# Designed miniproteins, single chains, continued (2): the designs that were tried, part 50

Each design is a single chain, and the fold is of that chain. pLDDT is the mean over its residues in the fold that is shown.

## One batch from the design tools (miniprotein)

Design m5824
Fold by ESMFold2-Fast:
Structure m5824 (fold): chain A 69 residues (1-69)
Amino acid sequence: MKAKIEQEINDALVRMFIALGKLLEKQGKYEEAAEMYEKALELAKKTNSSKDVIEEAEKNLEEAKEKLK
């Protein structure tokens, strides 16, 4: 059961970073949002998170970077 608990915690952390990034984007803080998405993506890759979560983090990171032109 430990492995499943760790996966749930890691997935929650990834989703928290994505949520924080989205909140920062709504505040116009695109640089800070990009940092949150980068942390989410790094954690998702290290914890072998689901493909959907990784894709969401990648998409949001790219969108935030486009705003930082």
Scores: mean pLDDT 78

Design m5825
Fold by ESMFold2-Fast:
Structure m5825 (fold): chain A 55 residues (1-55)
Amino acid sequence: MLSYEELYEMIKKLLEEGKTVKEIGEEAKRLSEEYNVPEDDVKRAVHDALEEYEA
């Protein structure tokens, strides 16, 4: 199972690659399915990564 820190770093990497919020949302759903991470945990990581990225 992917840790929150690993999930956060993966999402941050997608943001650095210039992925849109929509594309990140699609990747988040894929990660939830592939790594058996609760969708709510993935959504939280996306939210936290976006806040950090916009700071």
Scores: mean pLDDT 74

Design m5826
Fold by ESMFold2-Fast:
Structure m5826 (fold): chain A 58 residues (1-58)
Amino acid sequence: KEEAEKLFEKAREAVRAGNLQEAWDYLKQALKLLSPEERDKAVDEFTALVEEEQARRG
């Protein structure tokens, strides 16, 4: 599960860098390592992060 958390952190970093394609790839890899309940939470957190970053960019 630590591997999934590391992949999710890389996805966050990619969002911050503006590389949404790379961020999505890392997220997909992390989701494959998580339980269904953990996936729901991870997707919600990632979606909020992307929306927040896009709002900042205008």
Scores: mean pLDDT 77

Design m5827
Fold by ESMFold2-Fast:
Structure m5827 (fold): chain A 76 residues (1-76)
Amino acid sequence: SEAEEIAKQAKKIAEELAEQKDYREAAEILELAGEKAKELGDFKSAAELYRLAAEYYEKAGDYERAEEARAKAEEL
């Protein structure tokens, strides 16, 4: 599906950013991909992407955004 392809691409980009220690940017890309997956009605992909974004926000030291991303995943 379109959502699955977006998720795959976002995860790859996020992984490359994480290798450079750009954890916040990795989290932001995953969160945007999660929002797009949700718009497309793929709540499973959206939840997975929000959970991954939360993990990267934690690595970036942004605990508030990590909690918000986790809440978005649990809401689906």
Scores: mean pLDDT 89

Design m5828
Fold by ESMFold2-Fast:
Structure m5828 (fold): chain A 66 residues (1-66)
Amino acid sequence: RFDELEEEVRKLVKEVEATGDKSLAIPSVAAMMLVLAGRVMRWLGEDEEAYRALEQAKSLLEELVK
């Protein structure tokens, strides 16, 4: 479900922010932009595209966390 995947992405953003590493600010912003794009796509009825955007955000953040 979109909301569950968004929550996973948000948890990863919090983990990245908890590191205090300011060099991770740009990829964190990029991940949040993908979340916003996903929300817009879902509003437009593009559910598959919305889900792919969240999956990309999750992958990006997971690479940063571990």
Scores: mean pLDDT 76

Design m5829
Fold by ESMFold2-Fast:
Structure m5829 (fold): chain A 69 residues (1-69)
Amino acid sequence: IEKIKEIAEPEFKKLNEEFKKELAEVEEEIEKEPDLEKRREKVIKLVADALRRIGDILDKSIAKVKAEQ
């Protein structure tokens, strides 16, 4: 677990910073969007994309740990 965390941590930190920037951008778009359903879709897409990236980081980190063991 700790080795996976060490490998993934810089990637997660970068993802977190990127997510905060994207969240701020989506938040600004939502303020300009009069349709509540479209606002919801924008938030869902942002969250879904972030979860996909988390999965990719975990998969790569696990592969690196397995290759070293």
Scores: mean pLDDT 76

Design m5830
Fold by ESMFold2-Fast:
Order: C-alpha cells, then structure tokens, then sequence
Structure m5830 (fold): chain A 55 residues (1-55)
C-alpha cells in the first residue's frame, strides 16, 4: 500500500541520514564515502517526495 511505502521510505531516510552523520564525524571516512552517502540520502528523499505527491 502507499502508506506502507511511505513508512518504509521514512525509515530508509532516517537510516541514510544517520549514516551521513556517522561518516561526517568519522575522521577516517573519505570524501568519496561521504559523497556517496549524501547521494543515497538525496535519492531516498526524492522518492519520499514522489510518494507524498500521490496522497
């Protein structure tokens, strides 16, 4: 259902945001790793926006 997809997208958004924060506070993380995590976060956020537009 749309509601289940929204909850899943919100959960994934929180997980990707946490990962970005983890990498940003890790002095051993590479700029490439941080950039990749930010890109994943952007894609999940875009998916969430599309799902919200279907409401």
Amino acid sequence: SLEERLREAQRRLNEEADRVMELANDPSATPEEVASAVERLRRVAAELRRLQAEL
Scores: mean pLDDT 85

Design m5831
Fold by ESMFold2-Fast:
Structure m5831 (fold): chain A 66 residues (1-66)
Amino acid sequence: EKEERKKRLEELYDTLPEDVRAAIEKASSGDPTIQVAAALLAVAEGKPLTVQEIDEIAEYIREKKK
């Protein structure tokens, strides 16, 4: 289950631009939940996310975790 999600994240990162992937890592502070959500949103939209959009996703997830 959870390990399969991690595998999917790795595959998604291979399709994302390096700038987007680096921004996800920076915004998530290593939190895999934020990384997965940001990567899935990028794929679902069919376009790369900006660093600002990734920050907004991280903020949204942090609010939900609270």
Scores: mean pLDDT 62

Design m5832
Fold by ESMFold2-Fast:
Structure m5832 (fold): chain A 66 residues (1-66)
Amino acid sequence: SADARASALAAAEAARAGDSVAAAVGTWEMKQLGGDEEAARRGVEAARAGDSEAAARYSLKTAQGA
């Protein structure tokens, strides 16, 4: 869904910016919206590592499961 995709992107961006609290909140919201939790976690980890391309790919995969 669009909401799941928006939450996944927000979580990835927060992690990339170093905002661990916002990244955790976004990941939790993704789980509640029925997104792919494993893909969401991998997206957050990629963003935290500074890998923006991988973060974007995993956020898209997260939304596809919702």
Scores: mean pLDDT 70

Design m5833
Fold by ESMFold2-Fast:
Structure m5833 (fold): chain A 84 residues (1-84)
Amino acid sequence: SFQEEFEEKKLKEIEEKTKEGLEAIKKKDFEKAEKILEELKKLKEFLELIKDKINLSEEVWEKLFKKIEESIKKIKEEKEKVLK
């Protein structure tokens, strides 16, 4: 269904961005990590803007938003651990 395809696509996008951000931090490429953090923030803002236009359950929206927030937090925490 459209709902399943949309959820799957967005979850995959978030996972790929999270992996890219963490790899950038491991390489000490903080400029790239910052770009990925901004992309995740923009994705969340975009999803919030379209929430009322797309018929997804509240559970799916909460799952997507939580995943983005967790990804941003994880990347920021790993960055702070490397910056001493």
Scores: mean pLDDT 85

Design m5834
Fold by ESMFold2-Fast:
Structure m5834 (fold): chain A 72 residues (1-72)
Amino acid sequence: KEKLLKEAKKLEFEAGVEKGLAGIYRGVASYLESKGTEEAKKAAAELKEKAEKLEAKAEELEKKAKELKAKA
């Protein structure tokens, strides 16, 4: 039981890190979009794509953590 809770906490921490990084990418993308240049818009689109991937990973980690908590 204790091992499952520790593993769940580790996955939650990793999910939090992924979400934090995604938030940074979205913030930078928003700033770049505000510049209005073609180069900045392209960079913003790439950062948004990276943020979406990180958010998807965070969701997977959170789901796994919930499963471990349910077993504990």
Scores: mean pLDDT 83

Design m5835
Fold by ESMFold2-Fast:
Structure m5835 (fold): chain A 67 residues (1-67)
Amino acid sequence: SKKADELTREAVRAYRAGDYERAVKLFEEAIKIDPNNKAAYTLLIQIYRDLGDEEKAKEVKEKYEKL
C-alpha cells in the first residue's frame, strides 16, 4: 500500500530524529494498513528496545513470528 509505505518512511524519519513516540504511532498505523509489513515490525521492535520496553518489544516480535 502506498499509504503504508509513506507512513513507514515518515516513521523512519521520526526514529532517526529521536522522536520515538511519533515513530511508534506511525509504524503502528502502517501495520494496521499492511499487517504483513515485516520492515515496520522489525523497526518497531528496535524502538521498544531503545525505550527499554521489553514487554512491548516481545509482543511485537510474537506478532512478527506469526507472519
Scores: mean pLDDT 84

Design m5836
Fold by ESMFold2-Fast:
Structure m5836 (fold): chain A 72 residues (1-72)
Amino acid sequence: EELKEFIEKLDEKIKEIEEEIEKLKEKIEEAKKKGKEKEAEELEKKLQELEGIKALLEGVKGYLEKKLEKLE
């Protein structure tokens, strides 16, 4: 059941990143509304990084879930 625990830990990390992504989207909209375009661009770059990390973690989770299904 270590694999199941690992999948749960990955799910928690994915949720944390998802929350950070939502916060960044809100900050980007606020920066754009205030005319802070340079700040918005910087936040958009950070958003792209977090989206990339999320996609990688989702891929790893999916792979591990398939492995768990085949073992059980």
Scores: mean pLDDT 82

Design m5838
Fold by ESMFold2-Fast:
Formats: C-alpha cells, sequence, structure tokens
Structure m5838 (fold): chain A 95 residues (1-95)
C-alpha cells in the first residue's frame, strides 16, 4: 500500500536523522551547525524538488570540506544523504 510505504519512508528518515545527530554530537559546536544546515537543506529541497540536487549538493560540499578536520563529518554526510533521499521519496508519494 502507498500509505504503508510513506510511513516506512518516514520511519527510515527519523532513524537516519537520529544517526546523523549522534555523529554531530561527536563534532561539538560545528556538529550543531551541521545539523542546522542539513535540516534546512532537506526542508528547502522538499519544498523545491527541481532544485533538490543543487540545495543538497551545497550542504554536502560544506560537510565534505569539514571532514578534513572532523572524521565524523563524512559519517554525518552519509546519514544526512540517506535522510534527504527518504524525505524526497515520501514527498513524491504524497498527494
Amino acid sequence: EKKKKIEELKKLFEEAKKLAKEYAEKMGEIGKEAVEKAEKAIEEAVKNPEKASEIIGKAAKWLLEKSKEYPEAEEFYNAFSAAARYALEAKKLEE
């Protein structure tokens, strides 16, 4: 069922978001900024699906640059990318 698939995607989104926050906590203050940037990027991408790749890509570039100083930034990026994908898939299935 379409509704069941949307609920599963929302559950996967929450799990990915939780994992991202766990990595961010290990990064200290920069982790707080990373969470804020990632959440804003996902929110804007969901509102503007045609620009989603550009919006998510900008946040991803910032995180990859920070991964040189913070090993957890790469793991955060992986979790953030998964969360963004689940959110966009769920939005596409909603009417």
Scores: mean pLDDT 80

Design m5839
Fold by ESMFold2-Fast:
Structure m5839 (fold): chain A 66 residues (1-66)
Amino acid sequence: SAKMFFEVGNYYLRQGKYEEAIRYYEAAVALDPNYAEAWYNLAVALEKLGKYEEAAEWRKKAEEAA
């Protein structure tokens, strides 16, 4: 489920494994595009990797999904 992918993404985010976190958050939003927290955390993980422009786009998605 989207929630399970989100929780696994959070696990990797806490471990500093940002690329893995991104993959699981992308899976979560693919299953539920209105999952605002998954869009938000996807943006956070991208910011940790220096991908600021892509992160800004996903933060906008999070606001629209909330």
Scores: mean pLDDT 86

Design m5840
Fold by ESMFold2-Fast:
Structure m5840 (fold): chain A 85 residues (1-85)
Amino acid sequence: MAEELKEEYEKLAKELAEKYEELKKVMSEEEAEIKIEEDALKLLELEEEYLLEVAESEEEKEEIRKKSKEVREEAKKKIEEMRKK
């Protein structure tokens, strides 16, 4: 499963990067970030799944879950703040 998750992550990361660059050609960086919000959150979810698959201990898995939750909440908060501007 780790190899499959890595491939999914790399594919989505590449697609997200290409989409972001295309959006930046026609809109502001902030607007482009808002447009890729859903894809970016899915990328974070795949990263968490990959890290959990390769984790060797329960302590490592708990640290990964905690860090991933913080990163996702920070990303959501940043996007919501950009929408309010």
Scores: mean pLDDT 75

Design m5841
Fold by ESMFold2-Fast:
Structure m5841 (fold): chain A 72 residues (1-72)
Amino acid sequence: SEEAALLLTKGLSAYQKGDYETAVKYFEEALKLDPDNAFGLRVLADAYEKLGETEKAESYRKKADEIEAQRG
Protein backbone atom coordinates (compact mmCIF):
# COMPACT_ATOMS: atom_id res chain seq x y z
CA SER A 1 0.00 0.00 0.00
CA GLU A 2 1.11 3.58 -0.70
CA GLU A 3 0.41 4.66 2.88
CA ALA A 4 2.43 1.75 4.33
CA ALA A 5 5.35 2.59 2.00
CA LEU A 6 5.23 6.25 3.10
CA LEU A 7 5.22 5.24 6.79
CA LEU A 8 8.21 2.92 6.22
CA THR A 9 10.07 5.80 4.52
CA LYS A 10 9.33 8.12 7.48
CA GLY A 11 10.46 5.41 9.92
CA LEU A 12 13.71 4.86 8.00
CA SER A 13 14.37 8.62 8.01
CA ALA A 14 13.89 8.72 11.81
CA TYR A 15 16.12 5.63 12.19
CA GLN A 16 18.90 7.28 10.13
CA LYS A 17 18.75 10.29 12.48
CA GLY A 18 19.05 8.00 15.54
CA ASP A 19 15.45 8.66 16.63
CA TYR A 20 14.62 5.01 17.28
CA GLU A 21 11.45 5.71 19.30
CA THR A 22 9.95 7.67 16.38
CA ALA A 23 11.17 4.99 13.93
CA VAL A 24 9.32 2.30 15.97
CA LYS A 25 6.07 4.33 15.86
CA TYR A 26 6.19 4.73 12.07
CA PHE A 27 7.16 1.07 11.49
CA GLU A 28 4.33 -0.12 13.79
CA GLU A 29 1.79 2.02 11.88
CA ALA A 30 3.11 0.65 8.55
CA LEU A 31 2.70 -2.93 9.86
CA LYS A 32 -0.90 -2.21 10.93
CA LEU A 33 -1.58 -1.60 7.22
CA ASP A 34 0.68 -4.43 5.94
CA PRO A 35 1.27 -6.99 8.74
CA ASP A 36 3.17 -9.47 6.53
CA ASN A 37 5.79 -7.03 5.23
CA ALA A 38 9.01 -8.93 6.09
CA PHE A 39 11.16 -5.82 5.51
CA GLY A 40 8.94 -3.76 7.83
CA LEU A 41 9.19 -6.45 10.52
CA ARG A 42 13.00 -6.56 10.23
CA VAL A 43 13.50 -2.77 10.49
CA LEU A 44 11.06 -2.66 13.43
CA ALA A 45 13.10 -5.43 15.10
CA ASP A 46 16.35 -3.52 14.49
CA ALA A 47 14.83 -0.32 15.96
CA TYR A 48 13.64 -2.23 19.05
CA GLU A 49 17.12 -3.71 19.46
CA LYS A 50 18.61 -0.18 19.38
CA LEU A 51 16.20 0.68 22.23
CA GLY A 52 17.30 -2.39 24.25
CA GLU A 53 13.94 -4.14 23.71
CA THR A 54 15.60 -7.49 22.97
CA GLU A 55 12.53 -9.74 23.40
CA LYS A 56 10.41 -7.57 21.07
CA ALA A 57 13.24 -7.48 18.51
CA GLU A 58 13.52 -11.30 18.64
CA SER A 59 9.75 -11.75 18.22
CA TYR A 60 9.57 -9.51 15.13
CA ARG A 61 12.66 -11.11 13.52
CA LYS A 62 11.09 -14.54 13.99
CA LYS A 63 7.89 -13.32 12.29
CA ALA A 64 9.93 -11.90 9.36
CA ASP A 65 11.89 -15.17 8.99
CA GLU A 66 8.65 -17.19 8.91
CA ILE A 67 7.17 -14.95 6.20
CA GLU A 68 10.36 -15.14 4.09
CA ALA A 69 10.47 -18.95 4.46
CA GLN A 70 6.92 -19.15 3.06
CA ARG A 71 7.86 -16.93 0.07
CA GLY A 72 10.41 -19.50 -1.23
Scores: mean pLDDT 86

Design m5842
Fold by ESMFold2-Fast:
Structure m5842 (fold): chain A 87 residues (1-87)
Amino acid sequence: SMREIGEKMLRMRKEGKHPAEILSEAARTLLKRGERERAQAVMDRVLAIIKEGIATGDYKAMKRKLEELLLEEISRFLGVPISEIRG
C-alpha cells in the first residue's frame, strides 16, 4: 500500500538518512509497484532542486528544499498533516 511507503520513509528519516536517499528509495518502490507517473513526479522535483543547488552553489538551501519535499511526500503517502511528521 502507499501507506507502507510513507512508513518506510519515516523510519529512514528517523535513522538520519539523507532526504535525497529517502526520496530516491520511495521512487524506486513506486516503480516496482507500477506507479510510474508518481515515481516520475517525485524524481522530477528532486532533480529540479539538485540542479538549482548546483547552479547557485547554495547546498544549504538545496538540503532544506529536499527536506521540505520529503515531509510533503511522507504527508501525502500517510494521509496525515506535516505537523504530525515533524514531531
Scores: mean pLDDT 87

Design m5843
Fold by ESMFold2-Fast:
Structure m5843 (fold): chain A 67 residues (1-67)
Amino acid sequence: SSEAAKLAQEAADAAMKAANALSAGDRETYRAHAAKMEELLAKLGELDPELAAKMRAAVDALFAHVA
C-alpha cells in the first residue's frame, strides 16, 4: 500500500539520521531518531509485517556498518 511505502521511507530516513548521529557521537540526537524509527517500524508492522521485517534487517545492517 502507499501508506506502507511511506512508512518504510520515513523509517529509512529516521534510521539514516540516527546512524549519522551515532557516528558523530551525538547520543541525544541518536536516541530521538532511533525512537522515531522504532515507532515507524511498529506502524509498518501493523500494515505489512513482511516489509517491516525486511526493513528491520536493513536497519540492523546499517547500524552494524556505521557503529
Scores: mean pLDDT 85

Design m5844
Fold by ESMFold2-Fast:
Structure m5844 (fold): chain A 66 residues (1-66)
Amino acid sequence: SSEELIRKGEELGREAAEAEKAGDLETAIKLYEESARLFEESGTAYGRTLAALARRELEKVKAKAE
């Protein structure tokens, strides 16, 4: 369901933030990518907003990894 996809995306987003805080940027990138994908798969306007936020965090982490 859309609700389950959003919930899982939020869980992965939290794991991504913890990985980033720990300096594991490779793991953070993968988790933010998967989080954004799940939000997009939800097909909802709310999911699109969350995906945009997750992709913004993804770009920040990618910049740090360079």
Scores: mean pLDDT 88

Design m5845
Fold by ESMFold2-Fast:
Structure m5845 (fold): chain A 68 residues (1-68)
Amino acid sequence: KEKAEKILKEAEDYRAHTDRMVANAEALADQASPSMAAGFRRIADELRAQGDKRVANLEKEAEKILKE
């Protein structure tokens, strides 16, 4: 149970970190030239996709520990 709780906390921390990184990239896009803005928005999309995948994997690991 302790290991599962630690993994779930790591998932929450990753979710929060991803949200902050995406928000920062979007803020930079708003301040940038149109060409640079497109780059920052693409980075934000990639960060979101990677973050969601990592969180999903961590949640699956925690579920396995809780079931075993």
Scores: mean pLDDT 81

Design m5846
Fold by ESMFold2-Fast:
Structure m5846 (fold): chain A 55 residues (1-55)
Amino acid sequence: SLEDEAAALQAELDRLDAQIRALRAAGQPVPQSLMDEFLAKGQRLAEVQQQIAAS
């Protein structure tokens, strides 16, 4: 369901956010691939949430 997809995307975003925070706290560069994944999943979550709200 869209709700299950939204929940899965939110969990993945929370994991990615934690990884990005850990890298920044350690003074390490954030890999571009990690940022790209974060942005892509955030965009998909927004789309799924809009579809849920429209239903």
Scores: mean pLDDT 88

Design m5847
Fold by ESMFold2-Fast:
Structure m5847 (fold): chain A 79 residues (1-79)
Amino acid sequence: SEFQERAAASYERLLAGEKVEVPSYEELREEARRFADLFDLPEERKEAVIEYALSHAEVGKGTRADIRALVEYALRHVR
């Protein structure tokens, strides 16, 4: 899907060591939580999705758009 392809591309970019101006880890975690909240998930699943997304968005490598894509990707894989 669109979100899965985007998240995979973002992940590959992070693995390649590409960097852009990015938020701090705390800002990325907050953005991931805020975006995940839109899906009204059970707490345990929401936490797993956020943690999965952040594990692929190392500090200095992700953007807010990338973290949202990673959350969407995690929703498909952390079920």
Scores: mean pLDDT 65

Design m5848
Fold by ESMFold2-Fast:
Structure m5848 (fold): chain A 65 residues (1-65)
Amino acid sequence: DEELRAALSAIGRAIAAGDYARAKALVEEMRRRGLLSEEEADAILAAIDAGDTDRAEQLLLQVLS
């Protein structure tokens, strides 16, 4: 899915830039569009809110598995 890959890449770039507000907004948009499940989106948002960027990146990678 081209849209899913592009969105995951954008979220990863936002996290790397320290723009957590943008990263969270992109995750919510992907959930709204049905590209992420509620469980996937909640897990990624929880990792970002905890400042666990390694966990957030791992969860993004798992979505493509």
Scores: mean pLDDT 82

Design m5849
Fold by ESMFold2-Fast:
Structure m5849 (fold): chain A 72 residues (1-72)
Amino acid sequence: MKEEIKKLIEEVKELATKAAEAAAAGDFEKAEELAKEAEEKAKKALELAKKAGEEVLEEAQKEIQEAIAEAA
């Protein structure tokens, strides 16, 4: 389960970065789609982290927030 959470967070980082790049290029429709995919993967990672324990949840929340903040 922890490895699945890590993979989802990595995917969130990749999608958030691509979304930010698309937005910077003026492609807001692509940025929006990539951001939504990142949010969906983040939601799944948080759901799995909640089942794993509070420490894992806190770590996952911080990593996801950093990834999404970079996209903003």
Scores: mean pLDDT 78

Design m5850
Fold by ESMFold2-Fast:
Structure m5850 (fold): chain A 70 residues (1-70)
Amino acid sequence: KKAEEIVKALKEESNGAETVSLKTVRKVLVEKMGLPEKEAERIVLRIKKATNGAAEASLETVKEVLTEYF
């Protein structure tokens, strides 16, 4: 599903790292997944809330947020 596709794209962009920056998440959502910038910002904000404002999130946390969003 869409959440799985985004996580796969993030894993490729991060070269297999366990965490990704929120800036990288936004970039992948807009440039690779074709989401509107406003929607990408909403998703990034949800991830920020889940990570207590951290600049980076684990791929597991990102997957959880995306699964609940879509």
Scores: mean pLDDT 79

Design m5851
Fold by ESMFold2-Fast:
Structure m5851 (fold): chain A 96 residues (1-96)
Amino acid sequence: SEEEYRRLVEGAIAVAKDALELIKKGASPQEVARKLTALNLLLTGADMVAPEEDREKIEEARKKVIEAGDSYFQGNKEEAIKKLEEAIKLLEELRK
């Protein structure tokens, strides 16, 4: 449903912003991993119920989240932050 899709997108934005703040404040890798896992689950749910025209942006946002996780666990926090900010921007474009 449109309401379910909107709720999943808004949830993903909130969790992505939480993950961003955790990385910025130097939170534990376990806390960051939990938020990135939750974010990926929300984006998977959003992709399943997304309108056709939004699917490419959801898939790109999900790709950015995976890249953020990879960068973070390789020790590149700056790149992880950049990729999460890019994912947030894509998701905010889907608001309506």
Scores: mean pLDDT 89

Design m5852
Fold by ESMFold2-Fast:
Structure m5852 (fold): chain A 70 residues (1-70)
Amino acid sequence: SKRDEIVKLLSEAGRYLRQGNVEEAIKLLEKAIELEENPEVKKLLREAIEYLKQGNIEKAERLVARAVSL
């Protein structure tokens, strides 16, 4: 399902963030945003990408975890 695909993308993005691979994590989050239909989840994922671009991995991980909880 679309939801299962989004969850897999978010899980893989989290794995790349733990490895310090921010570029691949951003690509996966962008794919998740394209598939996601919930505006609140999309907003959290977009904010996470902005924090990753600023080098704030910790805040980005927190936002992704929050998006998964919705």
Scores: mean pLDDT 87

Design m5853
Fold by ESMFold2-Fast:
Structure m5853 (fold): chain A 67 residues (1-67)
Amino acid sequence: MLSDAELQAQLNTIRTSTDVNEIAAAAGALAASRDLRALPALRDIAANNPNPESRVAARATIESLTR
């Protein structure tokens, strides 16, 4: 599992990055970690983030984590 600092860093990248490759890398790291602590923040990003790329990445990560 990710440390709290690593978890927050990946979530912050998805929330704030405008680089689709950085967003995809952060989302992939969260999915690979299997760390369910990410779920509430990812659900918020999927629903409310102004960047559509961040919303898509968050939804894909949620689907991966909940399987």
Scores: mean pLDDT 84

Design m5855
Fold by ESMFold2-Fast:
Structure m5855 (fold): chain A 68 residues (1-68)
Amino acid sequence: MKKKLLVVSDDEETAEKLAEELKKRYGFDSYEILLGLSPEEAKEKAKEIEKETGEEVRIGFTLEVLLK
């Protein structure tokens, strides 16, 4: 089963750095950066991708998104 990482952030550079680190460490097959989405919107997007592709989707949040 392929694994996809969605990285939710308000800053693209921070998101890209986190995505590359997590992909290397945890063996994700692909990643996508989502800018300016709420945690709820990100979860909806993840469910849509899982339904459309059958991939396992995991969501990473940068710290500033979690502290809202």
Scores: mean pLDDT 77

Design m5856
Fold by ESMFold2-Fast:
Structure m5856 (fold): chain A 69 residues (1-69)
Amino acid sequence: MVELLVEHELSAGDAVDRALTRLYLEGVITDVRKLSETRYLVTTASEADAERVREALLAVPGVTSVRRV
């Protein structure tokens, strides 16, 4: 399993929530934990899923970083 820390601007919260919900329904994300108003911890089953999540979230305006923890 791979864990990613997602950081975003406060104004991007709704867009990030929509993107995370879509990735979860597509089976790319196995778990999502909200750490703060601007931070999420995202769990994926594989390195390939982690890269897909990184690419998808970095495409969302207001996402500042997506990094492995």
Scores: mean pLDDT 88

Design m5857
Fold by ESMFold2-Fast:
Formats: structure tokens, sequence, C-alpha cells
Structure m5857 (fold): chain A 79 residues (1-79)
């Protein structure tokens, strides 16, 4: 596999993972669920963002993950 193709795949996987975390966080917030579960979603998104930056994924992918992280942080603040 070429390094460029690997980065494209890694970027797609990272975006899907971030979206799943956001959807999970939204469902937790809708249920009035524990802040601890929302905090874990924030931590997982922060780890994903750090890995994306370390792996040199596209700026578009990094920005997308960052936007989703900020949305989950807002859910945590509202909880």
Amino acid sequence: MSPELQKEIDGGVAEVAASVLLVSARRIAERGGPKEELQKAVERLEELLKKAEEEGLSEETIEHIRELLEEVKRLLEEA
C-alpha cells in the first residue's frame, strides 16, 4: 500500500470514528446520561485528534475532528 493511499484510508477511518463518538455523545446527552460518559467521549476525540495530527492527516480531516470535539465539549458543559 502506498503512503498516500494509507493516509487517505486513515483519514476516512478517523472521520468515521469521530462521527460515531459525536452520535454516541448526542444520545448520552438526550438521555440526561452521566457526565462521566460525555467526558470519556471528549477524551477519546482528543486522542483521535492528537493521532491525526501526529500521522500528518489532511488539514480538512483535522479540522473536522476538531469541530466534532468542540460540539461534544459543548454537550458536556450543558450536561
Scores: mean pLDDT 79

Design m5858
Fold by ESMFold2-Fast:
Structure m5858 (fold): chain A 93 residues (1-93)
Amino acid sequence: MKLPKEAVEAFRKGQQALANGDYEKAVKYFEEAVKLSDGHFAAVAYRNLAEAYRKLGDYEKAIEAFQKALELRPDDKGIQEELDRVKAELEAK
């Protein structure tokens, strides 16, 4: 199996925590999903990790996570747009 069941379960728990506003728990689950995965799934997990960091107000970590997602998916315009948005939010502080 190219994706461990544990990576998929961690990702789902992260999404649930994010939906519930439990952003610290979302970060922990998405970090676990990233560690247990590669390629396209890891890029999706990094994107969600970045959103959880953004919700916590940790824009620098959010930028780093979006950059890692773009390294895995360099032509993903959606990730690039979200990265640019977070950079603008950091500079507006």
Scores: mean pLDDT 83

Design m5859
Fold by ESMFold2-Fast:
Structure m5859 (fold): chain A 67 residues (1-67)
Amino acid sequence: MKPTREEILEILSTPEGERLAVRLILDGKIKAGGSREELADNMLYAIETEQNEDLRKAVEELIEKLK
């Protein structure tokens, strides 16, 4: 399953999604950006490159938990 930009924006609106994003930024896995939209684009880019299976899994699990 490939997460959509809309699904990533939805999880970033949750406390769990914000915590995940903060951890990924602190670990240098994604760039923070200036907005939630830019952060979502940065997360989607990281998932698309498939260099971090743990990131993809974490995002997919969070989307599943919300729906």
Scores: mean pLDDT 74

Design m5861
Fold by ESMFold2-Fast:
Structure m5861 (fold): chain A 101 residues (1-101)
Amino acid sequence: AAAAPTVTQSPSSLTVKEGEKATITVRVSGSAPVAELRWVRQAPDGSLETVASLSGVQPGDYTLTLENLKPEDTGVYYAEAVAADGSVAFGQGTTLTVEKP
């Protein structure tokens, strides 16, 4: 049977200083490629934005690298895998805190 995709992301939380970089690692597992892997940021004000996406990805390990970070980049980052049938698997989220210098 084809397994639904699952998404695991790490770390669960990350604190960096302004001007530094952060890396979020995502593992996409399953028996088939996903139509899209996207990273969505939930800002402290509750707004959602897509910060990066990849189309037609195979199961495997992927990284989101955020560079030249600013305090406004603070939020919860979620990896989402969209299967060919339209179902979505969500990562557990990474809480990023960007501290002022």
Scores: mean pLDDT 82

